# Designed miniproteins, single chains, continued (4): the designs that were tried, part 85

Each design is a single chain, and the fold is of that chain. pLDDT is the mean over its residues in the fold that is shown.

## One batch from the design tools (miniprotein)

Design m14944
Fold by ESMFold2-Fast:
Structure m14944 (fold): chain A 72 residues (1-72)
Amino acid sequence: PFDETIRMPEEATLENLLAFTERVYEATGGNVALTRYAADEAIRKAVEEGKLSEEEGKEIREALYRHIDELA
């Protein structure tokens, strides 16, 4: 549902994922729901690939959701 040029970061750090969500938000014209979906997808893949623990993923998701809400 979103552009392939919006890549998930190589490292699943909070800083990289915040930058990723900002790119998705801009590319979607401010679509909060689609940006949250992209954030969830990025975290899910990072946990699946062993880059994040489930606990780290929860903490990062909360921070990303707050940031997305501030962008709206």
Scores: mean pLDDT 76

Design m14945
Fold by ESMFold2-Fast:
Structure m14945 (fold): chain A 119 residues (1-119)
Amino acid sequence: MEERLRELLERIVELLLPPMKQLPSSTSLPQEVLERLKELAEEANKTGEPEKILLTVLELIEEAIELLVKHKKLSKEELLELAELMRELARLARELGLEKAAEKAEELAKKLEEEAKKL
């Protein structure tokens, strides 16, 4: 179960990483966010407090999504794929008893779907 959480986070990071590298060098966030997302995705299932780490990861993912949307670096298909991964993450988080993380992932999925509708 914990390994499935790591795999989902890795898939999300893999989708975000290439478009983040295409952001202008003047953006304040890209390198720190990319480095931290990789680190946390690897560690998310290795801690005694997985909800704390997962919430931190979701906050960083939200910041990355906001930048990518602002700079039009995500296609409609990528937004919808990320939304599905977030719903899958929310279901897994609930299965693991991580209710706050599940709620945050559902909020991010809804945000991604609304952005996809604008494209």
Scores: mean pLDDT 74

Design m14946
Fold by ESMFold2-Fast:
Structure m14946 (fold): chain A 105 residues (1-105)
Amino acid sequence: MKKIAVVLSSPVDSEEFEKGIEKAVELKKEGHEVTVIVVAPPEVIEEAVKKVEEAGLEVVGIATTDNYIEKALEAVKELNPDLVYSDSIEVAEALEKAGYKVEHL
């Protein structure tokens, strides 16, 4: 069992966002402690959070129009996970530089 963060910063209606949810569901079924971190603009954050919650996942929603990399990094630091999955290569690179184990979605 690992503590895993899945960071989603892609548009809520994108294939990348959907794949991120599917990966989080898979990891939870494998017996891991999974938290999804959604970073999205204020106008869509409620829709994004609801979509993750409807999949039966724990979620942290972060509303931002800028600084999405910094906000994602702050949330990951707060959770202190063993492993992070990211749908964004830029977020993944920032997390790797901060010393986290990161897998790309």
Scores: mean pLDDT 86

Design m14947
Fold by ESMFold2-Fast:
Structure m14947 (fold): chain A 98 residues (1-98)
Amino acid sequence: MKEEIEKMKEVGFKTAEELAEKYELSEEQKEIILKTIEEVIKAIEKAKKEGKELSTEELGELAEKVVREEAEKKGLSEGEKLTLLAVVYEAIRKMLGS
């Protein structure tokens, strides 16, 4: 369990960092992505502790909610939100794909 969570953190954060550099994202956009990945990992860890499994759809819904709330606070455009969601979904996919 701990090793799986640590591996997911490494893969998720590494993917987020690489994609943020590739798409030349601002520090604020990168912060939203990293925060979203952290919240997704926390949700997975909490579910595992409670003997539950979260679907990819449930994780996607959580990611969308966090990105939307954080992007709205920072006044980001709809296009910027879609870019952030695409990056986050790719990071989640790599985290879950092993």
Scores: mean pLDDT 80

Design m14948
Fold by ESMFold2-Fast:
Structure m14948 (fold): chain A 97 residues (1-97)
Amino acid sequence: MSKALELEMDVGVAEVALAVAKVTAEKVLASDKSLEEKIEALEESIELAKKALRIAEEAYKAAEDPEVKERARRVIKEIEEALKELEEKLEELKKEL
């Protein structure tokens, strides 16, 4: 097994984790759950996105293959953008308490 293939798999795991975090946040925000429950679920989605970021950053640093490194760099940017949006939504919900 090449190290490059293993790192590509790690980047894939980070992309899936980000997708799960985003979908979970959207579903909870659209639900009839309490503000407190929505805040808790959004904080959990943020933690999942942060874990995805760590995996992608580790893959970026370890990657020697330029294509794997470029893929990891793109995923890192997507996660950073999603984290900003999730953090902004969390602050908006906290203001409604």
Scores: mean pLDDT 86

Design m14949
Fold by ESMFold2-Fast:
Parts: sequence; C-alpha cells; structure tokens
Structure m14949 (fold): chain A 86 residues (1-86)
Amino acid sequence: GKRNIGDDIISDTTALLNDLRAVYAQTGDPRVQAAIDAVTAAYNNFVAVVSDNSASVDDKLAAYNALQAVMDQARADMAAVLAQYS
C-alpha cells in the first residue's frame, strides 16, 4: 500500500492509549486499566516480533492481527464504560 502500515498502527495505538488514560483519569474503572495493560502488552509483542529478522511473515501477520484484535476489544470496553457513566 502507499501508506506505511507500521507507522499507522503505532499512531493508532498511541492515540488509543491516550484516550484510555483520559477515561481512566475520569472514571477510575478497573476495566479501563485492564484495557491499557492488554494494549500495552500486545503492542510490545508486536514490536518485538516485527523487529525480529528470524520471525516468519506468518508470525509478523499473527502479531499484527493480535494487536488489532486487542485494540478493537479495548475500544469496545472503553465505549461500554463511557455508556455506564453517561
């Protein structure tokens, strides 16, 4: 593609973590802290796998898909928390 997929996912992850931290600062809800921890762990694994020259293309795609799935879950959990406090 014309865009750098690695730069896009790093930007998206940073934006999501900033949003999650803002919600946690307002609510103190442990579900938001769990989402921050899950996204951080998945992101660290993604960076480790894609930086490993010995990792297969399938391993790198699996790490990317795992990060996307965790980010989607974190967005859903954040939306549920915000709906509860609205």
Scores: mean pLDDT 84

Design m14950
Fold by ESMFold2-Fast:
Structure m14950 (fold): chain A 67 residues (1-67)
Amino acid sequence: MTHTEALKEAAKKLAKELGISEDEAYDMITPSGFSAKKISEVAKKTGKSIEEVVNLVSKALDLVYKL
């Protein structure tokens, strides 16, 4: 699996769990897209807590960066 394929697979899982687009999930797990402001916006949009969003993003990042 290439790094790009791993990012896409993690983004698909994150998108499904959060109820957002794959493109938005992909942006969240890339270094330039990961921010406290983005986490807060997604939490508000999805009705999840900030803690739940952070935990899901952390799990997605762990899956990608262990490759």
Scores: mean pLDDT 74

Design m14951
Fold by ESMFold2-Fast:
Structure m14951 (fold): chain A 100 residues (1-100)
Amino acid sequence: SREVVEEAREEQLKEIEEKYKEGELTESQAKGLKFAVELAARVLEAEGVSDREKVRLLLEIAVQLAKNKMTPSEIVREIRRLVSASVEELRERLEELKKG
């Protein structure tokens, strides 16, 4: 639902802002990660994803794709591909991305 996506989006944006304030991210990095969260949230709303854990994992994957220097178009394509994946498959994908 839109409420589940909005809640998870706000949590991810807050974490990015806190890391920026603590000096862990540059302004440019923080903006890029926030943009990835916004793009993924729009995809999840359009696809009607309502599973809270799946929404959280897909937003975290979008952040990691942005950290790995994927373009906005590549992030949107990958998130759309992963919308049908299980929670376990999403956890495995997130761990793969963290290694790159």
Scores: mean pLDDT 88

Design m14952
Fold by ESMFold2-Fast:
Structure m14952 (fold): chain A 85 residues (1-85)
Amino acid sequence: SLEEAFLKGYNDKSVSLEEVLEKLKEILENIENTPKETIAYTLGQFFGVLGHSLDRLEPLVKLLNSEDGLEILKELIKNIIEESS
């Protein structure tokens, strides 16, 4: 599920912030052809690298499971890239 993919990414301790940002840039360029699970996993990696609490991420995961999930993911990824540049 999307939530499981996000949580697996969140618990991945093997990636750097720079590697995750490059993956997010690639996803943003091809988001409509990228599996939602891949997007969720990479976002999970980003939030895990930043050390954000899972308790604060639960409402976000629920929102990402909505019918507007792809559009919300696109805007979130765009904002992450812009703030991290």
Scores: mean pLDDT 75

Design m14953
Fold by ESMFold2-Fast:
Structure m14953 (fold): chain A 110 residues (1-110)
Amino acid sequence: SRELLEEALRLARELEEAARAGDVERARELAEEIVRLAEELSPEELLEVLREVLRALLAAVRAGDLETAEVLLEGLERLARIALEKGADELEVEILLGLARIALGVLKAS
């Protein structure tokens, strides 16, 4: 799954670029591709991907793009569910989800 991890991380970097550009449709497509790959990844690899998707969400928040940030939170929550089902560290997953929800909450309050 190293090749699949590298592909997922490449997609997550493209997702961050789409988030910076405000391209909600591209962000949605990339998030769905990452979620499809998630079933083939180990729990540890999924934590790595979750961190990169969180970076994309933070980019959308910094851009003031609520629609893209909400799409990315949905993607992150789906990835987190898969990671937890595979036995990923629950505390690490919950910290990443908590940070994403806080960031989106700050944007919504702005």
Scores: mean pLDDT 90

Design m14954
Fold by ESMFold2-Fast:
Structure m14954 (fold): chain A 75 residues (1-75)
Amino acid sequence: SEAEELFKKGKEALEKAEEAFLKGDYQTAREYAEKSVKYLTEALKLEPSEEAKKLLEQAKNLLHFIDLVEQSRAA
């Protein structure tokens, strides 16, 4: 289904975002985390899923941590 494809893309994007974050590549981490939020949000609009909600929360949490890192560098 379209929801399953979007969920898969969102999950893969989140995994890439986490890998980039661990490597200190915050630009790449932000790009993939934003893609993850987009795909998972679209998947949830098509079909409710607790797993997709959990991954969406993880992606949003990662974006928040990236923002904190950028703010710390500016200070």
Scores: mean pLDDT 86

Design m14955
Fold by ESMFold2-Fast:
Structure m14955 (fold): chain A 74 residues (1-74)
Amino acid sequence: SFAEELERLKAQIREAAAAGEVSEEEAEAGLEILDLLEAGDEEGAKKLLVEKFGMSEEEAERAVRAVVELSRAA
């Protein structure tokens, strides 16, 4: 399910932070983006990807689309 896939992604973000692969601030931003996607706020998620991770608008749209397509495939 989409919720199970989001929980898997959240767990991966938390594990990366615990391993020192990402900062606590990056992990917090990543978790907020996934919470926005779970709420259906695709525009909010894209905005944070651009502002917090330095993605282009095209990269952010592709990332959001990939997560949304995962929810449709589940």
Scores: mean pLDDT 78

Design m14956
Fold by ESMFold2-Fast:
Structure m14956 (fold): chain A 83 residues (1-83)
Amino acid sequence: SAVIDRVFERELARVLAALAAALRAPTVSRDEAMGLLRQLGLSESVLARVEARLRERGPTVSRDELLAIVREALTEVYRETSR
């Protein structure tokens, strides 16, 4: 549904904007990133995907990499739950 897709796009933009505003430094630790995502109320499915990708990146990740990982995880979970 175009309406459901539009709702998802608004939620995606809201989450990414809130995360971007919370990220004060160009790099963030995995634990700090996961803490911020939990505070934003992301689902366990999204959190699990983000944590797995962050583990592959090491103890820290750049702000831009984190935003990209979160966007991808949210989009993947949306696709799986919508079909």
Scores: mean pLDDT 82

Design m14957
Fold by ESMFold2-Fast:
Structure m14957 (fold): chain A 69 residues (1-69)
Amino acid sequence: SLREELERLREEALARMEEAKLSPEILAEARAALDHMVRVAAERRTPVADVRAAIETLLADALARQAEA
């Protein structure tokens, strides 16, 4: 189901954030943005491919912010 795929994408993104050793501040903001994205995607029935692309953008942004910190 869409809900199961979205939860899987969320768990995969969280694991990648943990492996990247993001600072607590960046991690908290990225987690909040991810949770909001997954909630909105579930409500709007957003295609999984679009959600995956949005998560990649979110992770790239978090890593860029980490590098500038």
Scores: mean pLDDT 84

Design m14958
Fold by ESMFold2-Fast:
Structure m14958 (fold): chain A 64 residues (1-64)
Amino acid sequence: GIAETAGVSEETLREAVELTTRLIEERGPEEAYRATVEWLKSQGLSDSRAELLAEYAVSVALKR
């Protein structure tokens, strides 16, 4: 799954989606994506993994 591919726990994935959902409401999807990437990088993810997981989180948040 996406958590396994990004090298994170399912709990970290849920936290990323919840954070992204809140940020979309506050700042819109483009700024939410950027902020989620930076948060994931602060958690120790590489740029490519942070970008992958942030894209997923934005996609999930926007489907509701």
Scores: mean pLDDT 81

Design m14959
Fold by ESMFold2-Fast:
Structure m14959 (fold): chain A 71 residues (1-71)
Amino acid sequence: SNDEKRFELIKKARELGKKGELKEAAELYEQAASLETNPINKESLLKLAELLKKGVSLEEAERILVREVTS
């Protein structure tokens, strides 16, 4: 299913991000976003990918996104 494939892509992206493979992690987050039907979740995945492409660490990118989605 798309949900299962999306989950596996996010899991792999997170593992790559933790290793500092930020470009590869970003590509997998973008693929996960393409399978996401919820607009807010899709935007969050795309923003995470953009931050990683800019060289922001996974830990810092996740902190930024948690802060932006809490209103």
Scores: mean pLDDT 83

Design m14960
Fold by ESMFold2-Fast:
Structure m14960 (fold): chain A 72 residues (1-72)
Amino acid sequence: MSAEEKILEEAEKKARELLEKGVDEEDVFRTVMTWVAEQLAADPSASREQRDAVMARAMERLAELVKEHREK
């Protein structure tokens, strides 16, 4: 699994845990996206384009997960 895929998988896991605890959706989104940004910033070899791509993918996956959680 690539480093990017690991970040995305962990982001989804964190989002699910926060949603299960009843954390507000906006706070879940902010918290998880901040964590993703921190992980990407910790890798000095990652380009800006690579970081932007991972952030975009994380936002899309998180939005879908939040939507699914609301449908419960």
Scores: mean pLDDT 79

Design m14961
Fold by ESMFold2-Fast:
Structure m14961 (fold): chain A 61 residues (1-61)
Amino acid sequence: SIDDIKKAIIDKAKKMIEAGVAPDEVVAKAKAEMDKAGLTPEQKFEVLAEISEIINDMLKA
């Protein structure tokens, strides 16, 4: 389902940040994955919002 795809992209982004990948690169990779999966602009916005929140939490923790 589309929700499973969204979760997979978010989980991959978390693992990349944990591995020390730069936030800009993580966002770029996530955008490429969302484009391949055919997500709508609204769905892309939701995923990017989640990733931004995760990045902020990880960098401040």
Scores: mean pLDDT 81

Design m14962
Fold by ESMFold2-Fast:
Structure m14962 (fold): chain A 65 residues (1-65)
Amino acid sequence: SEVSRIAAAYIRAIATGFEIGGSVEIRGDTIVLHVKELTPEAERLIEEMRRFAEEVGLKLEVELE
């Protein structure tokens, strides 16, 4: 079940990256979201993703272009 939750977090991270017009990189236990522009919509999606990542023990980092 934990493996399934982690997999779901990765899938969600990829979808989030696509939605915000950026990309996603997985570095061990860290999900890195590369964003070109930090809009209010992107910030909301990032915070939602951060909460989800925290629930499964993953770290979320945001990198601007």
Scores: mean pLDDT 79

Design m14963
Fold by ESMFold2-Fast:
Parts: structure tokens; sequence; C-alpha cells
Structure m14963 (fold): chain A 81 residues (1-81)
């Protein structure tokens, strides 16, 4: 899957705002870091490193992280048209 860095950052930002109620500024900060983690880990969106980061930064359960990843995948598909 060819994932644009810009699309990935926007998808994480939107998912975090929608599902976690984060401010635009905080969502942008976390989205940038998550995008860097995905790139460093062979573009693995559902990698352990993404899960560990979200659990550590936001105190999320595994189910809450799965909801974020699913929303990000959906948003990437919509934005990659």
Amino acid sequence: MEISKEILEEAFKEALQKLQGLSEEEAERLAKKLTEIVEENKDSLAGKEVYDFLKKELGLSEDEVLEIVDEVVRLIAEKSE
C-alpha cells in the first residue's frame, strides 16, 4: 500500500480528534510522531510500536487503539482516491 506521509498525518489527526476528543494542536503533534513511527517501522500502521506509543501517550486500552487504527485505515482509503 502506497501511503503518502501527508495523508497518513491527516488521517491520524482526524482519527485522534474524532475518537479521543483531542484539540487540533495536540492531535497534530501526536499524528506527526505516529507518522514517523510508521515510517521507521516499514510503514506498518498496525505495528506493535504504534500500539505501544498510543498506550503510553494516551493511556488507551488495546480496543481503543484498534478503533484508532481502523479509523486511520478508513480515512487513508478515502483520501487516497
Scores: mean pLDDT 77

Design m14964
Fold by ESMFold2-Fast:
Structure m14964 (fold): chain A 74 residues (1-74)
Amino acid sequence: MKVLHKKADEYEKTKGVSLVSVGRDADGKLYLLAYNKEGKLVERDTDLDPEDVAEIEADLAKMRAGGQAGARAL
């Protein structure tokens, strides 16, 4: 989550972004999507460092485990 928080803070200061999301392209490669307060896509970052990709993958795996447990708990 540290990489996503860093990117969200940077985009908020430079692009007026309110939400950063993670996606995968047709090749399975991770990218970041930045949305403004209206839900419009304003930035797409496909040039992620391998270290950042590894950290995001680890964070997503941890969130899936936690999110699934939370969803089943109500």
Scores: mean pLDDT 65

Design m14965
Fold by ESMFold2-Fast:
Structure m14965 (fold): chain A 55 residues (1-55)
Amino acid sequence: SPQEIQETQQVLQQVTQSMQEQIAAETDPERKQALQQSLQELVANMQRLIEELRS
């Protein structure tokens, strides 16, 4: 539904911002890389879900 798509997009934006702030504050290169990878996977999965909801 349009509401589910909007809510999913809002959650994605909020989580993305929070994770970007964590990545920026992280000084350990291994943890930073892990956070960046997790964010990329999350964004890809959520974008795929949003596309499925549009169908």
Scores: mean pLDDT 82

Design m14966
Fold by ESMFold2-Fast:
Structure m14966 (fold): chain A 100 residues (1-100)
Amino acid sequence: EEVEELLKLIEEKLKEDLAAIDANPRFTPQQKAIVKGVVETGYKSLVPKLLERLAAMDPEEQARFIELVKKELEKGNVFWALISADFLLDLERRRRAAAA
């Protein structure tokens, strides 16, 4: 699967998450601003890291983690999906280093 398709999905899910926050009548305007800020910060900081790491992976690893990120994004939580992907990428790197 293509990295470009993953980026498009991440952007679409970000828009959905932000719209859902704005549409939630139980959040105050201040709470909406805080939650949206966290989600947007996560997107801007984690997406470049994810892309750099995916570019360094072999095709099988890349496909595996793209599927994982897509599965998490289907839950409608882009920030947690990106954190989970970044964490798992770090774990895989450390396991390979430790298994030497």
Scores: mean pLDDT 71

Design m14967
Fold by ESMFold2-Fast:
Structure m14967 (fold): chain A 79 residues (1-79)
Amino acid sequence: MEIEELKKKAIKALEEMKEEIEKSNELSEEEKKILIEKIEEAIKKLEETKFNSVEELEKEIKKLTGELLETAKEIVEKR
């Protein structure tokens, strides 16, 4: 099923990103926690949401990715 396959790919990509962040030596422990928590929230949202179309799923992925990028920007631009 197209929706289920896309959902699984998105979740797997987020899980791989989480592992990569945890292994990074470029991020502080605090920065890692913030990013990992946001990724875990995104995974949970994707797992718990029933999508009725590929378009709906793509919109949610884009929104969650945007929120994660915003969080990363806040970390970089922190004063």
Scores: mean pLDDT 78

Design m14968
Fold by ESMFold2-Fast:
Structure m14968 (fold): chain A 72 residues (1-72)
Amino acid sequence: SAAIEKYKKEIEALADQAIAAARQSFEEGERLVQQMMDATIKGTKEQGEEVLKFGQEQLGRVVAAAGALAAA
């Protein structure tokens, strides 16, 4: 029984160490992925805002031209 208890404690210590190492590696990986995603989202939003603004300005010109033709 004493030999089994010693073996159990050694296995538990190794398991705890392995779990701690895995958690740390996962957290580091998550941070890198989040940084990459944030950069991609920011770039996409900035490009989307410029395209939307240009489209709104063009639509405004078309509506104004149509209104002028209808009033003539």
Scores: mean pLDDT 77

Design m14969
Fold by ESMFold2-Fast:
Structure m14969 (fold): chain A 97 residues (1-97)
Amino acid sequence: SVLEKVKEIMKKYAERLDKDADPELQKLIALIDEVTSEDEWVQNYLKAQLYIANFASDEESKEIEPPFEEVAKDPKNKPFLEKVEEALREIRAKLAA
């Protein structure tokens, strides 16, 4: 299943983010963990996105970007993406406070 491979890739890069993050990113990771504590898949998705933005090599980006595109283009994932957007709104609100 493409979805199972996507979940495995997201989890892999979420774990790498937790290991490689500096103190500035650790504060953002702690907030992501708090906001997404009830949804492991949303948590792994956001952490993998943050890893891409800060650490991903060109080779890693080529591995990660297609799975993200597959998730985004499948209409069945719309409820999941709405949960991601809700988590991002809560994170932004807490960062602004």
Scores: mean pLDDT 78

Design m14970
Fold by ESMFold2-Fast:
Structure m14970 (fold): chain A 100 residues (1-100)
Amino acid sequence: IEEMKKLIKDFVEQVKSFLESIFSKLSKEQQEKVKKMLEKMEETVKKIEEEKDPEKMYELFNEMIKEFLKVAKEVLSKEDYEELEKLAELTNKAIENLLK
């Protein structure tokens, strides 16, 4: 449980750092979409922190990734999107290994 929470937090921190590094290159409309996406991710992280069921934590994480990647695909360049998609896939596999 604690390892899974750490992986999810590390993922969100890496996403924030990446988006902050490219934020100035985005249009005002794209910046607003990114801010709203990050706010939703933070809300999901708070729910995961309070969750005690690892299966429910995994469901919340997958829902967060789906919504995140949908917004990222609309806002980011193909290269930046693929970088974040790869990070999400690696994190998801690490969490799956903890559940097995």
Scores: mean pLDDT 80

Design m14971
Fold by ESMFold2-Fast:
Structure m14971 (fold): chain A 115 residues (1-115)
Amino acid sequence: MEAEKAIEEYRKEVEELKKKKEEYLIKAANAENSEEEVKYIIEAAKEVLKALKLAKELLEKYGELVKKEYPELVEEIRELAEEGLAYSKFLKGAEFDPKLAEELEEEAERVLELL
């Protein structure tokens, strides 16, 4: 079915973004200085933002089906939105990339609203 294919594609795309995020977090952990560490955390946050935009698109098109038939996916998307809010709070507190922080908060709140 069309919706099943959309869910499979969503999971595939988000898994690739999760892998990129994890690679950036490893680089942050191995950074030579605080400036490099923050740079990689910002890149990881950008991958979370991309995943949130994909989650929003999936829920806008198929949200009723996802909520009814895929409760595990609902919890995965909720955790993703909470992660986005955590990155937004970190970036705001550190005064790093305020536009990215605002976009993360907006997309995460929209995803939670659609759940």
Scores: mean pLDDT 88

Design m14972
Fold by ESMFold2-Fast:
Formats: sequence, C-alpha cells, structure tokens
Structure m14972 (fold): chain A 84 residues (1-84)
Amino acid sequence: LVSTAAHGAALFAEEALRKVDQGDLEGAKRTVRGALDYLRGSPRTPELEEVEKELEKALKAIDQGDLEGAKEYLEKARRIAEEA
C-alpha cells in the first residue's frame, strides 16, 4: 500500500491519540516526533504545513501535561491530513 504524506500524517496522529488515551505519554511524544520527521521529508503543501503546526502544538501540550489540549491538536491534525 502506497501512502501519501497526508495519509501517513493521519495515521501518525491517530496512533498518538491512542497512546495519549492509554497514558503512554512517552510513546505519544515519540509518535508525534516521528510524524514531524516524516513530514519534513515529504513535499510541502499548505495543508501539510497546517498539520505540522498542529502536531507541534500537540507535542508542547503533552510536555505541559495538557492532555485535553494534546488530544484536541492531534484530532485537528488528523482531520486536516484526512482532507488534504
């Protein structure tokens, strides 16, 4: 299965959401960082830049212990990526 940059980003965001829900914050941070690295190696579009910004906000929220904010930003990243 060939994945586009947007499809890959959506899968990473979904995985990070699952890890936050499971209380695996270190796993969630690793998944978000993996998504950011994946997007940096991918063609840039306005939609993917927006996904990257939401993922950066999610990472910051996890570091601050704001799990509700983290989930909100990850959901936004997933939805934008799914529509890209």
Scores: mean pLDDT 80

Design m14973
Fold by ESMFold2-Fast:
Formats: C-alpha cells, sequence, structure tokens
Structure m14973 (fold): chain A 60 residues (1-60)
C-alpha cells in the first residue's frame, strides 16, 4: 500500500524536521527517492508546505 507508506513517511519527516532540523530531512528525502523514485525537491516542497500548515494549526 504505497499510499499508506506515504502517510507514515510524511509523519516521520514532520517529526524529524521539527526535532532534528532540515539536514536530517534532506538525507531521508534522498533515501526516499532511491526506494520509491520520488524526487527529493518535490517531496521536500510538499512536506514543507504541509509542515507549515500543520504547525500553524497546532499552535492554535
Amino acid sequence: KKEEKLKKLEEVYKEEYEKSGKGVMDEQLKRTEEKYGWKPEEVRKELEEIIKEQLEELVE
């Protein structure tokens, strides 16, 4: 279930991004491209947008 894995990956990246910072996220994005063929740039942009929206909502 690719969609299920994508959702879990998104959660992991959100947590890593917030805790460890962008450096760790970049490495994980590279591994994601190798495993699933997703372009790091596109995944990063999507995750950044989602993370921003989620963080803003969580603050409230």
Scores: mean pLDDT 63

Design m14974
Fold by ESMFold2-Fast:
Structure m14974 (fold): chain A 115 residues (1-115)
Amino acid sequence: SEVDALLEALSDADPAVRRDAGLKLMADPDPAVRVQGVRALGALGAAAVESGLAPLVEGLFDDDVEVRVAAARAIGEIGPAARDRVRDLLESLLSDEDERVREAAREALARIEAG
């Protein structure tokens, strides 16, 4: 399946291939698949800022709690390079209905300010 091929591409040696696979997985209707895409983009670190950050920001406001948690953690893994683009958005997640999302947002805020 296309999803299976994209999951295999997450193990590619080329970070551009991993990034493109992560972006496509984040568009999937299955939230479990979107979580895999989010994690892949976070694992790229600062390299995700140019093309991965906008989909991760969309993930912060996903309907699925696990996707929002994963997106906040992924942005935290990107660290200070994302700071000016995400601080206010992560601060809004401190008021999320789910405690796990609020906790992930606190951790992400600490990571983007660590420099």
Scores: mean pLDDT 85

Design m14975
Fold by ESMFold2-Fast:
Structure m14975 (fold): chain A 66 residues (1-66)
Amino acid sequence: SIEYTVKPTDTVEQIKQELSKKFNAFPQEVTFETDEIKPGDVLKIEGSVPEGKPSINARIKVTLIK
């Protein structure tokens, strides 16, 4: 898993788009467990993505920690 600290300019939608690009997943495959984020929040990112290709079977889960 990867931890990410929210920046003042980040939004949930922006982070979803960035993670979808990074993991070769569709944005709809990024699941946020929270609707609100604040600067300094730490997010735990856990993903399962088929090797080498975008797939409808990708699962990327983002949870708020701390």
Scores: mean pLDDT 68

Design m14976
Fold by ESMFold2-Fast:
Structure m14976 (fold): chain A 62 residues (1-62)
Amino acid sequence: MKTPQQLIDDGLARAKEQNLTSTAEISALLSELRDQAEKNGLSPTEVAVLVQEFADRWRELL
């Protein structure tokens, strides 16, 4: 089981590795991140916070 922080870090590492720069590419990754968070037992509010944190940190990398 992964922590929310590990899910964010793994997602960002994947985005960097794949050179994802478009919103469409990141949208697919965000959907997978959301699914993984839900499967790891995160509440809907925790999932929303995790997705927002990922999106904010990804924008900083552009």
Scores: mean pLDDT 74

Design m14977
Fold by ESMFold2-Fast:
Structure m14977 (fold): chain A 67 residues (1-67)
Amino acid sequence: MQTKEEIKKGLEILEEMRRNWDSLDPETQQGVENALAAVEKGIENIDKITNPEGKEFVEKVKEILEE
């Protein structure tokens, strides 16, 4: 299971990739956009997540983004 620290590191990598967006290949750019969109959708639908592990993951992401 992904820890809060692992999730935070992943988000920091995504933000760093976003800052260097113009140097990324199109496939990597699409991957970053898809990952960010999935996170945003998860946060918007947190109350609809029936899997406890999935809900915990999205809660940790929300806490990191609010810091």
Scores: mean pLDDT 70

